# Designed miniproteins, single chains, continued (4): the designs that were tried, part 72

Each design is a single chain, and the fold is of that chain. pLDDT is the mean over its residues in the fold that is shown.

## One batch from the design tools (miniprotein)

Design m14479
Fold by ESMFold2-Fast:
Structure m14479 (fold): chain A 96 residues (1-96)
Amino acid sequence: MELALEAEVLISMAMMYLSVLEKMGVPGAREALELVAEAGRRLQAGDWEGAIRALEEALRIARKMGAPQVLLDTIEEAIRLARKLKEQGISAGAAS
């Protein structure tokens, strides 16, 4: 199935939600948004491990700021898909 596309969609949804929270002045929302955006860039570059690490850190911040469950679930599912991409070895030596 289209795991990379699904992961990108979930990252985009998380970014949209975090952007709303940042505009509302929620502390930590900007940092979490920057980490999710970084994860999206790493995912597109085939750096699945870097994307997973950025999403895990964003999830920790989102939990600490009391983010809605739908946002937490979205980030967690994005992590799960990125991990499956790494396990499938779809990253053809992206460490250049």
Scores: mean pLDDT 81

Design m14480
Fold by ESMFold2-Fast:
Structure m14480 (fold): chain A 80 residues (1-80)
Amino acid sequence: SAEKRMAALQRQADSLIQNADLAIKSNSPVSLLKSLLKVAKMQIDAARSMEPDTPAEAKKTIEKLNKTIEKLKKKIEELS
């Protein structure tokens, strides 16, 4: 179901956000930060594809991932 796919994506997004926060805090290599950024963007695309079936959950997931993307971009700029 769409609800089950969205719930799975939300769990994956939460794991990505946790890993991104840890990577930022530990000053991980820029290559790892860029990889996390790429995965976050792919998860946003997945959430957008689910928006017709689960609009509120998709929007919330996209908002959380966008905040993480901005944190990752800022850290990449600081380390570059």
Scores: mean pLDDT 89

Design m14481
Fold by ESMFold2-Fast:
Structure m14481 (fold): chain A 87 residues (1-87)
Amino acid sequence: LSREEREALIERLLELGERIIKEMKERNAPQEVIDEVAKLIREAILAIRQGDTARARELLDRLIEKMEELNIDKELIEEARRLKEEV
């Protein structure tokens, strides 16, 4: 991925992260769980920025698994899967 392509993916992941966190807050998720999801998003962004494709995919897989466990909106899960495919 080019630097421009990585920055576009980071922007999309940030927007996705904001939507996930908003949904979790609306569902009264525990702060500890919100913090875990936020950490996965931050670490995935860092991996994408560094060009660590393997680490980014691993972190996005963990994020998707966590979203499924939390019954997050299917549209948000599908966007996370799409982001993983583009990394």
Scores: mean pLDDT 88

Design m14482
Fold by ESMFold2-Fast:
Structure m14482 (fold): chain A 78 residues (1-78)
Amino acid sequence: MKKQEEAEIDNARAIGRKLLELKEKGEDVTAFGRRAYDAFEQDKRVTAEALEIVARAAEEAGDEEVAERFRKLAEEKK
């Protein structure tokens, strides 16, 4: 991978870990997921691969709605 793509993937994984941490603590996963979605929606340089990583983490955190939003955004970036 290119260095910039790897940094973006690392950031996506960090966001995914935060979603899982919030679920484990019983905090509002959806609120954080929506804020992350808004940030990614505004950033035209975010890759579909990074968005798919966040979508998968949101699904594992039990937030199917946020996961589906990220998957749809990833399709628009392809």
Scores: mean pLDDT 77

Design m14483
Fold by ESMFold2-Fast:
Structure m14483 (fold): chain A 56 residues (1-56)
Amino acid sequence: SEEKQKRIELLLQNPDLTVQEACDVLEISQQTLQEFLASFPQTPLKVILRACALPP
């Protein structure tokens, strides 16, 4: 969990965060992340990544 959180923080500092990098960190498929993005089309990828990093 700590290693994952560190990786997420590093990616959030990168202005050019890619879908693939987000998928690798979250351990989800690109298809699953794409469905999340489709549900929140106006939400930046970084905001979704941060939300997924912490349980609701």
Scores: mean pLDDT 69

Design m14484
Fold by ESMFold2-Fast:
Order: sequence, then C-alpha cells, then structure tokens
Structure m14484 (fold): chain A 61 residues (1-61)
Amino acid sequence: MASEEAKRRAEELRRLFAGEVPTDEQEEKWIAEWEKRGLMTPEQAKAYLDARRAALEAERK
C-alpha cells in the first residue's frame, strides 16, 4: 500500500489487534474514518470496537 492513510489505519488496527485497549478518542477517530471510507455505519463500528474492547479486557482478567 502506497497511501499514507492506508498505512496509518493499518497501524491503528494492528495496535488494537496487539491487545491494546483503544481510548474513547481513538475509537471515535476510527469510527469516523470507517464511516468516511464506507466500510461500516457508525453504529456497526461502535459495536465492533466495544466487542473487541470487552474481549481484550476479559483476556486481561
């Protein structure tokens, strides 16, 4: 991928999948970006991020 935006998004997703719990600010930013790209509705993106955050917190316990 040659796009700077694509690289930035890939790094943010890697951080999430590396077990890092996103902040509310990061989550809001990702929701806006995914909506802008037409990948998900804000509701779908929020649900996905909430589920992922819960899974990471469960593994931490």
Scores: mean pLDDT 65

Design m14485
Fold by ESMFold2-Fast:
Parts: C-alpha cells; structure tokens; sequence
Structure m14485 (fold): chain A 100 residues (1-100)
C-alpha cells in the first residue's frame, strides 16, 4: 500500500524515526529506517526507507534526528533520499509537507 495519503490531506510533521527489523520478499531479516509522518487529519503513516545492516540504518537515523527541530530541512532531506532511492511513497509524503 503505497498511497495512504488522501488528496485532501497533507503531511504536517515527522513524529518518529526508528530502526526496525522486517522481512524482505523472500522472508529474510532486514533492517530499515522507518519514519512516521502525521497528517493534518491526525493520521499516522509509516514509511520504510533503507534495507541494510543495523549499523548503516542507525547512521541514517542519526543524520535525520539532527534535523528534528527543523522540520522543513528534515522534509527536504527525506525528499532528496526518496529521489535517490526511487521511493515514490516517501517522495509523495515529503512533497505534501513542503507544498505551500
């Protein structure tokens, strides 16, 4: 489900940045950075960013957390990461937050 955001809603903030253990399509354990977005309607949307080693994903989490007090800069970085990794869901959510 890549399209959780309704056209009448928008992302207003990032509420958490976490590392989780998940399964790939083959059932293998992988680690992901997961960002939770809050929308204007009060919905919370979770998006997984990167599949990598725990050490690498923790490093990405630290980079994002440095921007937690500057939500606009955080959304700009998330959009850049989305474009580099062809993550259409992350791009949509980040663009929604930056759209004025």
Amino acid sequence: PENWLKSSDRVVSVVSIEVIETKDKKGNEVYRVVVTFETESGNKIKVGLYKSSKEEVEKVKEELLKLRDDQEALFKLLLELAEKNNNKTLALLSTSALNR
Scores: mean pLDDT 76

Design m14486
Fold by ESMFold2-Fast:
Structure m14486 (fold): chain A 62 residues (1-62)
Amino acid sequence: SREARVAELRARLDELLARSKYPNEKLVEEIRAMLADPSTPLFVVETQLGVLELHDAVQRVF
């Protein structure tokens, strides 16, 4: 289940980056590092991905 969830979160990140014009590069790298670390709780990754999605939405206003 963890491997499937990690794959789902990676796909979600990739989709966001494919459509984003102004990604928060620092947060993207932090999320990628967390996804590569098997000791990181998936809750933390999900929370950070949600923050990245909010940052993308805010950047689209400008």
Scores: mean pLDDT 77

Design m14487
Fold by ESMFold2-Fast:
Structure m14487 (fold): chain A 116 residues (1-116)
Amino acid sequence: AERERIAREVLEAVENSETPIDRFRKLAEILARHPELRGLADVFRGAALIYEGLKTGNLDLIKEGARLLVEHAGRGIRDLAEKFLENNDIDYAKEILKEVEETFDAMVEAMRAALE
């Protein structure tokens, strides 16, 4: 019941979001309401900050996003975030976003399957 409710809220946020930044911000807000999902919420908040930083040329936003990913993401994304923070190479920030998008797509597909 609770998992189905979260899945429906996530899918509605995906359908009602016009940009990756808006999408990941809405996802972070929804997931942050659930204590066991706060880590995942911070991963999506980090992705939103990196997208905004890349769009606006604001390196400090990209660094804040990368710090959230070092604290809360899985090993692959965390390693890329640490490398970005060491050298400020924007290519690592772009690779982070690709891995977050792949993780997100897998999550959405699993949620749709669970609601069938």
Scores: mean pLDDT 85

Design m14488
Fold by ESMFold2-Fast:
Order: structure tokens, then C-alpha cells, then sequence
Structure m14488 (fold): chain A 116 residues (1-116)
């Protein structure tokens, strides 16, 4: 799936602190339609950022760990436009989310928006 490949490129852009590549990849992600499989892929991506960039040493990742990890990852990028497009991507998927996925997306959006 094109969406999964683009999430991998976004992760690499974050690690490399490459705002221009992150912006390009986010534009490509935003052009793709929302599907249940892509929502699941986005949730796994956010969990991965929680593992890589949060201070948590716990075996079980909490919503708070995911929020911390995503905020820390996004802070590696300096351009405000990247943060704005990342929020836009999350909001696009929020409309398709329910239950725990919706709660995680809302919490991440609120926390990332505070960086603006």
C-alpha cells in the first residue's frame, strides 16, 4: 500500500530532521483516501513514535506515552507548516475513527496543536 510506504518515509524524514522531505511526504499522504486499513496503519505509526520517542520504559504503551512520543518526534522538525500538515492528516483520519483510536487521535491532535 502506498500509504504504508509514505508513513515509512515520514518516519525517516523525522529521524533525519528533514522538514522539506516531511512536507513533501505529508502532501502525498493527504492526497490519499481514508480507508480502515490506512487508519490502522496510522495508529501503528503513532504507537511506533510512542515507543521510539517517549520516556516510557513500560512493556505496555499508554495513550500518554503515544502522545509524548509523537510530540517529541514532531519537535525534531522546525518548520511550522510541517506541524500544520501533520495535524491536518490526523484530523482527516479522526472523522473515520471510533472508541480508543478516536481518543488517541484527539489527544495527539490537542498536544501537537500546542506546538503552534
Amino acid sequence: DEFLKLLGKLEEAIENKDDEEALKVLDELLALPVTPERLKALMEFLKKLGVLYSSSTSKTLTKEDIVEGVVNAVKLLKKKEVIEKFIELLEKFLAAASGEEKEVLEAVIEAVRKLL
Scores: mean pLDDT 87

Design m14489
Fold by ESMFold2-Fast:
Order: C-alpha cells, then sequence, then structure tokens
Structure m14489 (fold): chain A 79 residues (1-79)
C-alpha cells in the first residue's frame, strides 16, 4: 500500500515538473511572439528570428504538456 502511494506521488511530482517546464516555455513563446510583433516594422529579420524561436518553443511546450498529462493519467489509474 505505501509502495503504491509512493509511486503515485512520484508520478504526480514528474507531472508537476513537466507542467512547470511547459509553463516556462509558454511564457517564453508569449514573450518572443510579443517581441516579434514589436520588431516587425523596424527589423523584419529580427522579427522572423523571434517567430522561429517561438515556434520551436511551442513544439517543446506541447511535448511537455502531453508528458505531464500522461503521468497524471497513470497516477489516477493507480487509485
Amino acid sequence: MEELEKKIKELNEKAKKYEQMAKSLRDGVDEYERLAKEAAETDPELAESYRNLADAMRGMQDEFEEKAKKYKEEAESLK
């Protein structure tokens, strides 16, 4: 029983870490998208670079959100 509870806790902790990483990436996406819009009129090359960074970070955000969801579902399945 304690072994199962420990595993559930570890899965939830992993899910939380992936959620935190995804949130940090989302904040980065929002920042680079904002910077791209601000630079669009004065420096289109810089704006494109910011959009490319935002796109790459969005991909990683989606991956980490999926991993967090999977770990949460596994923890729930053990109850």
Scores: mean pLDDT 84

Design m14490
Fold by ESMFold2-Fast:
Structure m14490 (fold): chain A 100 residues (1-100)
Amino acid sequence: SMKKEELVELIKKLSKAYEEKKWEEVKKIAKEILEKGEEFPVARLIAIAVLLKLGEEVDEELIEETLELLRKKLKEAGRPEEEIEEVIEKLREDLEELKK
């Protein structure tokens, strides 16, 4: 849905807004990444983590779909299965901690 170049620009804008403590702009950009960045699991995980840290609710189905897309991409990249499972479990734990 989104071009990689457009995603890179959104991530840069997200980072700048976060550093400037523009929380409403941060939420807006993160939600845009989730809506348009379906093919980009790492960018979607960054957006999810930022939204959770700011107290926003994120659909558990969306989180699981994003983690499964990441698993698929890591497997396609030739990562060992043990390494993939460690990455996914750590990300799941980190996201749960942000909900507290």
Scores: mean pLDDT 84

Design m14491
Fold by ESMFold2-Fast:
Structure m14491 (fold): chain A 90 residues (1-90)
Amino acid sequence: MNYEKAYKAGLESEEKGKEVKKELIEELKKFFEEYKEVLNSLNPDPKKLEELKKKLGDPLAYSTLEGLEKALEEKIKEIEEGYKKGLEER
């Protein structure tokens, strides 16, 4: 989803692609911060964890802060690769 959004924006223009890429990365970072807060809770809400897991995907099999940070880096890279490919195919 995020890759495809960045790719399509990159196809339109460099400026549009940069704007969409920035928005997607900021939204992703916000979800990761919420997930960190839930993981650090003494009584994490299972329903909220499942909702956040659906937004972030399979890398959340890692139940550690280190694994979560690595997953964030991989998701950001996916957005950047989508943008780059969109620019190349424009």
Scores: mean pLDDT 72

Design m14492
Fold by ESMFold2-Fast:
Structure m14492 (fold): chain A 73 residues (1-73)
Amino acid sequence: EVSKQDLENREQIIAIFAELMDDPEKFQEALNKIQQPTKEDTEASKQLLIREAEALRAKKKAEEEEARRRLEE
């Protein structure tokens, strides 16, 4: 179910999906649970979540690399 709370916390949802990317099986199951009124909306929503999750994951890796650089110094 898509609630008003889920709409307000979409950034948290994207973060959860980014974390789920470490487990491909759970990531796919979470994507399959996304339900929208139309198939077109569902596909667009999945595409946006995948792209935003990948972007967030890339930022996390960059931050992790910077943390390593600080430890190296």
Scores: mean pLDDT 69

Design m14493
Fold by ESMFold2-Fast:
Structure m14493 (fold): chain A 83 residues (1-83)
Amino acid sequence: STREKVLATIDRAIALESDPAIRARLERLREAFLADRLAEFIAEQKAEEGLSSDIDDEAQAARLVERAVGNYELLAAAEAAAA
């Protein structure tokens, strides 16, 4: 299923990531996805960006979320094409 493929992608990203801060963000993304709260997670990341003094770290967090969401969309498109 698409949900299992998304979780597998996130789990693989967590396993390959050596930066503990990025891994923590991926784990939060995983929890938000399991709770069907992905939109809330993205909104929280954008809100946190407004409070951050380090734009580069927030830009990296946003790119991480965009990459994970992009992979989800690619998996959904691939599953539709494979059906």
Scores: mean pLDDT 60

Design m14494
Fold by ESMFold2-Fast:
Structure m14494 (fold): chain A 62 residues (1-62)
Amino acid sequence: SELAELEATLRTLEADIATLRAQVAALRDSDPERAAALEAQIAHLEDVRARLRELIAALRAA
């Protein structure tokens, strides 16, 4: 179903965000410019995640 596909996409996105957060932690002291770029990417993905969660909630309520 569309809902199941969106939930799978959300799980993948959450895993990607967790991986990027780990990379930021590893790079913070050695490569702060790369860490900052990854933090900006994480912020964008968190915005996408919030919108996807709203869509999933709306579909579950229908």
Scores: mean pLDDT 89

Design m14495
Fold by ESMFold2-Fast:
Structure m14495 (fold): chain A 65 residues (1-65)
Amino acid sequence: GANREAAAAVVYGAEGNSEKAAEAAKRAWQLGMSPEEGRAAADAARNAGDEKGAEAAYKAWQGSE
């Protein structure tokens, strides 16, 4: 589901794999993740100290890179 793809985007971002992070975030959007849910996931990653993962999630949430 969308939540699983959003979680995958955060994990790939933390690994430094921005391309896979963006791909997973796009799939989360296609599966019906709301903008608020995407932002909340990015904020959660940032709050956990995963700045690179949060940046990848925000970048993917804003659309295609």
Scores: mean pLDDT 63

Design m14496
Fold by ESMFold2-Fast:
Structure m14496 (fold): chain A 86 residues (1-86)
Amino acid sequence: MEKIEQLGREALEAARAGDTRRASEAFGEAARLLAEEAGITDQKVIDEVSELAGEAAGLLPTDPERALELNDRAMEVMEKAIKELQ
């Protein structure tokens, strides 16, 4: 949990600084860890959630509203995958 929160914070700070690559990587890693903690082991689902979260972080400095929408969609994909497991 703490590591996921730290990665999320790092992603937001990187995005604000215009370092969209680092923001995407950190946010993608945080999303991957969240999916794994939730019991998701399907790499395709993990990759999709990671990509959506990373793209959201990259948009944060230029379009924060759309960044939040993409992040919400990433969370929805993850929640749906969790329900498919059980």
Scores: mean pLDDT 76

Design m14497
Fold by ESMFold2-Fast:
Formats: sequence, structure tokens, C-alpha cells
Structure m14497 (fold): chain A 66 residues (1-66)
Amino acid sequence: SRDQAIADRLVEEAKRQLEENKDDPVKMYEILKQTRQDLEAAGVSEELIQRAVTELAVHAAELLLS
């Protein structure tokens, strides 16, 4: 679906931004918050937003703990 394609693209971009900012927890939090806002603005369903945010939070946690 178009919603899935938008979510996948925004998640991929957010993962790249998290990796570039892995030493800045405040910036990582801002990236997660901004990505949720971008998904909501794009009209992505809440179910897909929850999946995307969970995936990004796990990725951010792995970067911070590694």
C-alpha cells in the first residue's frame, strides 16, 4: 500500500539519522519524535505508526547499548 511505502521510506531515513547521531541521545530522541510527527502528517495508520516507532526505538536502544 502507499501507507506502507511511506512508512518504510521514513523508517529507513530515520535509521540512517539515528546511526549518524548514535553518540547523541538527545538528538536520537528528537529524530524519533520527528519521525512519528512525519508519519502522522503523511496520514499513515496508527497501527503502522506503532510498528515503525517500535522498530526505531529498538534500533536506537541497540545503538546506545553497543
Scores: mean pLDDT 86

Design m14498
Fold by ESMFold2-Fast:
Structure m14498 (fold): chain A 88 residues (1-88)
Amino acid sequence: DALARALAERRRREERERLERDIVESLALMAAWNRDYDLAVRLLVRHFGREAAVEFIRRRMTPEQERELLRALEELERREEEERLRRA
């Protein structure tokens, strides 16, 4: 019984994580559609990490959106590194 409850709880956590991922992906797609590339890359990187964000962009976006999103990602990384150096 305790094992069955633990397995059910893990399954529900996995389901919740999948739902949250789907919501973030939908918001990022909507932001990219509205040409808010900064918001789109912030959402993807914050929730999935850089490599998963790049993979998502390459798989789901048009070539034009991919170019603009990767450019926005480089700009985000530049600003974060600049702020880190400023605090050091």
Scores: mean pLDDT 81

Design m14499
Fold by ESMFold2-Fast:
Structure m14499 (fold): chain A 83 residues (1-83)
Amino acid sequence: MKKLLEEYIKAVQEKDYESAAKKTEEIRRLYEKEYGKDHPIVQAYEIYLEGLKLASQGDFKGAREKIIEGVSLLLRAIGDEVE
């Protein structure tokens, strides 16, 4: 969803990681509803959300690693959804 993704990007650039995490959680919930909780799409968003929560706690090293991992899987998952 372009709108949620754009709002998420703005929150991250403004260093509002809590708002970014909230938007990511909304997207994760939509995919969980459609594909189920064990689907790679949902797992990718969970990893990414974990990274954002670490950033809000000041663990930027852990956050960076999880964000990179989650984003890589997430991009593939979004591609499968929108084609």
Scores: mean pLDDT 70

Design m14500
Fold by ESMFold2-Fast:
Structure m14500 (fold): chain A 71 residues (1-71)
Amino acid sequence: MEGDVKRARFLVELARRALEGAKNGTPEEKQALADTFERIADSLLKNSTDPEVQKLAEELRRIAEELRALA
C-alpha cells in the first residue's frame, strides 16, 4: 500500500520534470510524453483503489494535458 503511493508520487515528480524539459522540445516529443503519462495515469486508476493513488493519477493526467497544450 505505502509503496504504491510512493511510486505514484515519484511518477508525478518525473512527469513535472519532463514537462519542464519538454518546453524546449519538438511538438512530436511533447505529444509522445503526454501519451506516455496519460497511459500511466489510466493504469494507476484501473489497478488501484487507493484514494491517494487516484489523486496522484489525476495529477498525472493534468500534466499530460499541459504537455499536449504545448505541442
Scores: mean pLDDT 81

Design m14501
Fold by ESMFold2-Fast:
Structure m14501 (fold): chain A 65 residues (1-65)
Amino acid sequence: SMTEAGREGLRKTIEEEAKKYGLEETIDRLRTILELLKKSDVKDESTQEFIKLLEEEIEKLEKKL
């Protein structure tokens, strides 16, 4: 399972990328990663936690548009 520190680190990295490259580009990149993860044959707990985190971060960024 992902640690809370690991989740917070990913959120911070995503926010920093959004500031550097822009909201729309960051959202598009995250959506691409999310689609690849959902199409993956691997559906372990860590992958499901990562999918949920990406969905939450995408929604958060979309609210800033």
Scores: mean pLDDT 79

Design m14502
Fold by ESMFold2-Fast:
Structure m14502 (fold): chain A 68 residues (1-68)
Amino acid sequence: SMEAERERQRRQLRQELVRQMTKVSRGEDVEESVRRIDQLLQEMQRLGWITPEQVQQVRLTVDRLIND
């Protein structure tokens, strides 16, 4: 069903976000991973899957990982 497909896609995008966040935390491909995170957040927000507050929280987390 379309609902099951949307849930699968949502889960897949969340898993990709976690993967990229993990790479940033490990100092691996940081610039490329940050760009990918921005792309994922924009797509998730466009689809209505995350709130602006959740986007801001992820961005603050990424900023802390880079600057610490």
Scores: mean pLDDT 84

Design m14503
Fold by ESMFold2-Fast:
Structure m14503 (fold): chain A 67 residues (1-67)
Amino acid sequence: GSEAVTRIIAGELQVIGAEFSGNKEEAIKAYEDLIKTVEQAAADGLISPETAEELIERYRKKLEELK
């Protein structure tokens, strides 16, 4: 696996942990950090733009539902 894939997996685990903690603010931050990780991976050419767009859309939808 690439460094980008490892960071995305780590970010998803952080989101899961934040959601189970019941801390809305921490869950929001975890999703924002995960979106940035995916954007950086796409910018570096480590994932396809299509994959990045799908992941970012999913995470942004969850982020807006938390606000």
Scores: mean pLDDT 80

Design m14504
Fold by ESMFold2-Fast:
Structure m14504 (fold): chain A 92 residues (1-92)
Amino acid sequence: MKYSLEIFKKALELLRKTITEPSNELVLINYILVEIDKDPEKFYKVLTSFKKSKEGLTREEIEDILHLTLPSIPREVIRKAIDEAVKEVEKE
């Protein structure tokens, strides 16, 4: 239903797998994933309040939000996670 939220969630799950050591970023990712599962509609409203676009979440907007929340993760790693998330969501 919320395609952009599904991509965002999947990208976070993929980024979580990239983290091999316990870190604040891992804790934050797990917290966000739990919040999405509790109330995806409410979380989507919060997520879209941070965007500047009127159309919906673009790939660039998702990348910027993820980089803002996880600043220690390189943008290239975030982009790869988004690419893989798109492939996985479109498969299902």
Scores: mean pLDDT 74

Design m14505
Fold by ESMFold2-Fast:
Structure m14505 (fold): chain A 63 residues (1-63)
Amino acid sequence: GSTLPPEEQNRRVDEILRESAKKLPKDASQQILDLLEQGDHTGALTVLKKHDPESYKKAVESM
């Protein structure tokens, strides 16, 4: 596969995080969205990994 530029990786990760957040409990969903608004993709991924490891793997594979 081709390595995506960091900006494109962040855009894809943002999309996956937002879609995955819709399937999580409201508290976890809100934490992910708040972290994304702050530009903290790493923090958002950490929350996703804790609550939904499957979606986390999908996000990491998209990087």
Scores: mean pLDDT 77

Design m14506
Fold by ESMFold2-Fast:
Parts: C-alpha cells; structure tokens; sequence
Structure m14506 (fold): chain A 113 residues (1-113)
C-alpha cells in the first residue's frame, strides 16, 4: 500500500539522518556524505519497487513525498553543519549533497516516465 511505502521511506530517511547528524558532530564529513549517497540509492530502489506495485498516481505521490522528506533532511543537516563545522567544511558538504540530490531527482524523474 501507499501508506506502507511511506512508512518505509520515513524509517530509511530518519535512520540515515540520525547517523549523518552523529557523523557531522564527530567531524566525519566524508562518512556523512557516503550515508547520504547510500540513502539516496535506497530511496531510488524503494521508488522502483513502488512503481511496479502501486498505481501511477500513487507512485507519483510517493515520489513527491520522498523528495519533500529528503529536502527536509537536507535542510536539517545543513543547519547542524553550520553550527559545528567550519565555513569551508559546510560549503564542501553542501556541494556534495547538492550533487547527490540532483542525480537522485534525475533518477526519480526517469522512473516516473
């Protein structure tokens, strides 16, 4: 069901976000970036499963929900990064996450065709 896929998305994003926050606070920026990349890949895999099992309208709604949740996580991570990292590290982190996010959005768009 759409609700079951939303629950799986919430669990994936919330768990990854918590691990990334911990990595940022420990100064492990490369680990946080890797976790975001792995999260993005898992989200794509879940959306691919959803496209095969949900109606096209439900799959599109789930994809929008996933994008919105990833944006919320991204904003939270940047806020925490700005509080604990140097300006140079914040900019490196922002650029890395933006590159991953752009590729993720492109893959989501391709899945919904």
Amino acid sequence: SLEEFKKKLDELIDEATQKMIEAIRQGRLDEAIRIFKELSEKVIDLLKEAVENLTPEEAKRLAQYAVDKLIEAYNKLLEIAREVLSPEEVERFRKALNDIFKETLKKIEELLK
Scores: mean pLDDT 89

Design m14507
Fold by ESMFold2-Fast:
Structure m14507 (fold): chain A 74 residues (1-74)
Amino acid sequence: MRQLSDRAIDQIARNIERRTGLSPDLARRVARALADQLSRGIFDDNQRIDAIARDTGLSRSTARRILNRLRRAS
């Protein structure tokens, strides 16, 4: 299924970088993981944390911290 464009993902990645202080590469991986979950209608924190951890290689605790920072930014 077609998801967000690369341009849209890059925009999300820049926002993640601003809010979390992650490197551009890591922020882009997080953005892609979140975009994939959103395209599937997944809003469960555990599934989002698992996707971030899987796609970035970070621990689940680090992924949870990233998600919490993004949640406070909205």
Scores: mean pLDDT 74

Design m14508
Fold by ESMFold2-Fast:
Structure m14508 (fold): chain A 73 residues (1-73)
Amino acid sequence: SAAEAELALATLRAMGLDLTPENEAALRRMIETEPVEAIPTPAELARDTVTLETLAARARGEDVADVPGSLFA
């Protein structure tokens, strides 16, 4: 829903992430598409988890490996 998309965007911005308009639109579309229609593969779930953890580490100023950006691609 639109409310869920706004909550997700607010959460990411609160984590110190600057989303481009393109990535914001992609995230809104993903939430509106009904996640139940597609079961994520274990690889997709692992990438999303690693991406969030790595972004949080970067926000703390830690030296981390480059992130593929699955959540923002």
Scores: mean pLDDT 59

Design m14509
Fold by ESMFold2-Fast:
Structure m14509 (fold): chain A 75 residues (1-75)
Amino acid sequence: SEEERFKVIQEIQEMVQRAAAEVLASGDEERERRMRELAEETEKRINELVENKSSVSEFEKLKRELEERLREILA
């Protein structure tokens, strides 16, 4: 359970880092701003879920929400 939570958190962080690098490489300042805002929001959400000792399913839900929002920014 705890190990599974850690794995999902790592997957979320890697997704954010990869998307941020892709957006930075694009040179699109508006996408860079949107990506920074999403990264900050995601870190805040991770911290809230950790503090609340949330289940793996809550982290998986955050990951799915992030995947959708990243698709919009990267499109």
Scores: mean pLDDT 85

Design m14510
Fold by ESMFold2-Fast:
Structure m14510 (fold): chain A 93 residues (1-93)
Amino acid sequence: GAKKEELIEKLREAQELVLRTIENPNDLESEERLGKLAQSDETVGKALRAITAEVQARGKELYAQGLPLEEIVAELKELAAELFEKEIKKLEE
């Protein structure tokens, strides 16, 4: 597999791209780059699939509760940041 430092750098890039897609769902360049990152390494791909699935599930729950879109975006950004930090910490320990 890739070195730990390379995995952390890829996860940090992926975090920034995921935050951009939460703010702008039509950001095709960020979506394309995320796809390339996921394909570049199995560990990164697995983490991205898990994080995006959890963020999408939470977004559906918040939408069903009738929260304003601005509040949903803020909540999903916080969740995504937390999930990426959790994955990065696993690699650092």
Scores: mean pLDDT 86

Design m14511
Fold by ESMFold2-Fast:
Structure m14511 (fold): chain A 58 residues (1-58)
Amino acid sequence: GSSKRKTIEQMAEDLKAALAGTRLTHEQLADFVVKQARDAGFEVNPETRQKALQVLSS
């Protein structure tokens, strides 16, 4: 796939919207975002998870 896929923030927003009806915690959603980002070829680090959490909690 392309190296120019969705941003971490966009992945978090998409996941938040897709799973809005679930009772998953923001921490669980952030872990899913990190996993998706890594699977998509993104460099994942503590900042990646924090950024996802910030989007999910907004």
Scores: mean pLDDT 75

Design m14512
Fold by ESMFold2-Fast:
Structure m14512 (fold): chain A 111 residues (1-111)
Amino acid sequence: MEELLKEVEELGKKAKEAVEKGDVEELRKQLEKIVELVKEDNSEELVEAALDELDEVADLAYEKEDIESLKVVKEAVMEILKYLGDNIKLINRAIGLILRVIGYIFDLELK
């Protein structure tokens, strides 16, 4: 578990670096790797760590006014949602993040 948590943190760091560079394709690649880790281990601890990283990436993309990166984050969270089974706490958290990202996209489109 500790090794997977460190891998999620490293992928999140690379995702944030991709947003800073405006590299949407690199962002997609790093987030797809986070999704693959959740597919392999959908434990509450790993999913919460993945959603924490996606929260930070979404906030950074919003700060950078990067709608394309926000769409990629939304896709990654929606994909993670498929692997949460019946864990209502994690489902509610993932849905909350999806709605927040949609709100960010609408806010930027209305500027």
Scores: mean pLDDT 89

Design m14513
Fold by ESMFold2-Fast:
Order: sequence, then C-alpha cells, then structure tokens
Structure m14513 (fold): chain A 79 residues (1-79)
Amino acid sequence: SELEIVAEFDDPLKASIFAMGLMALALDAGGDITEIKIGKTVTVVFRGLSLKTAEELAKRALELGKALGAKSIKVRVRK
C-alpha cells in the first residue's frame, strides 16, 4: 500500500522534527520513502507497506503531528 502524509506547521523547526520522526517510523516499519518535501508544509509518501502497517503508521503520524502543534494534517492510504 501507499501512505501519503501532508502536514502544515507555523514553525519550520517543528515541521523538520515531524519529518525526521516520520522517516524514523518508516525505516522501522520497513517501508520505502518515495517522496519527501520539507518546508512549512511537510509531504511524505511511503510505498511497500502492508495495508495494516500503513494504517498504523497513519495513526502514529496523526498523534505526532498533534503533539507538535500541526495546523493541519491530512493522511491518505492507497491500494
């Protein structure tokens, strides 16, 4: 499955911490990072995940973004 995460932050430092946290979670899960873009908006796309793993990663991404004070978070699981 593919997991896409888009999060927006007021603070570029918090955006960077979020992106680093997502990279660590993805490496732990054995997923492949196909896209990463970091600015005030963080976009990360993972492939090679099982649907179950993608859904669990999505949940953890939402929790991490909330903890870091994200203005908005969108998460999509595909295939």
Scores: mean pLDDT 78

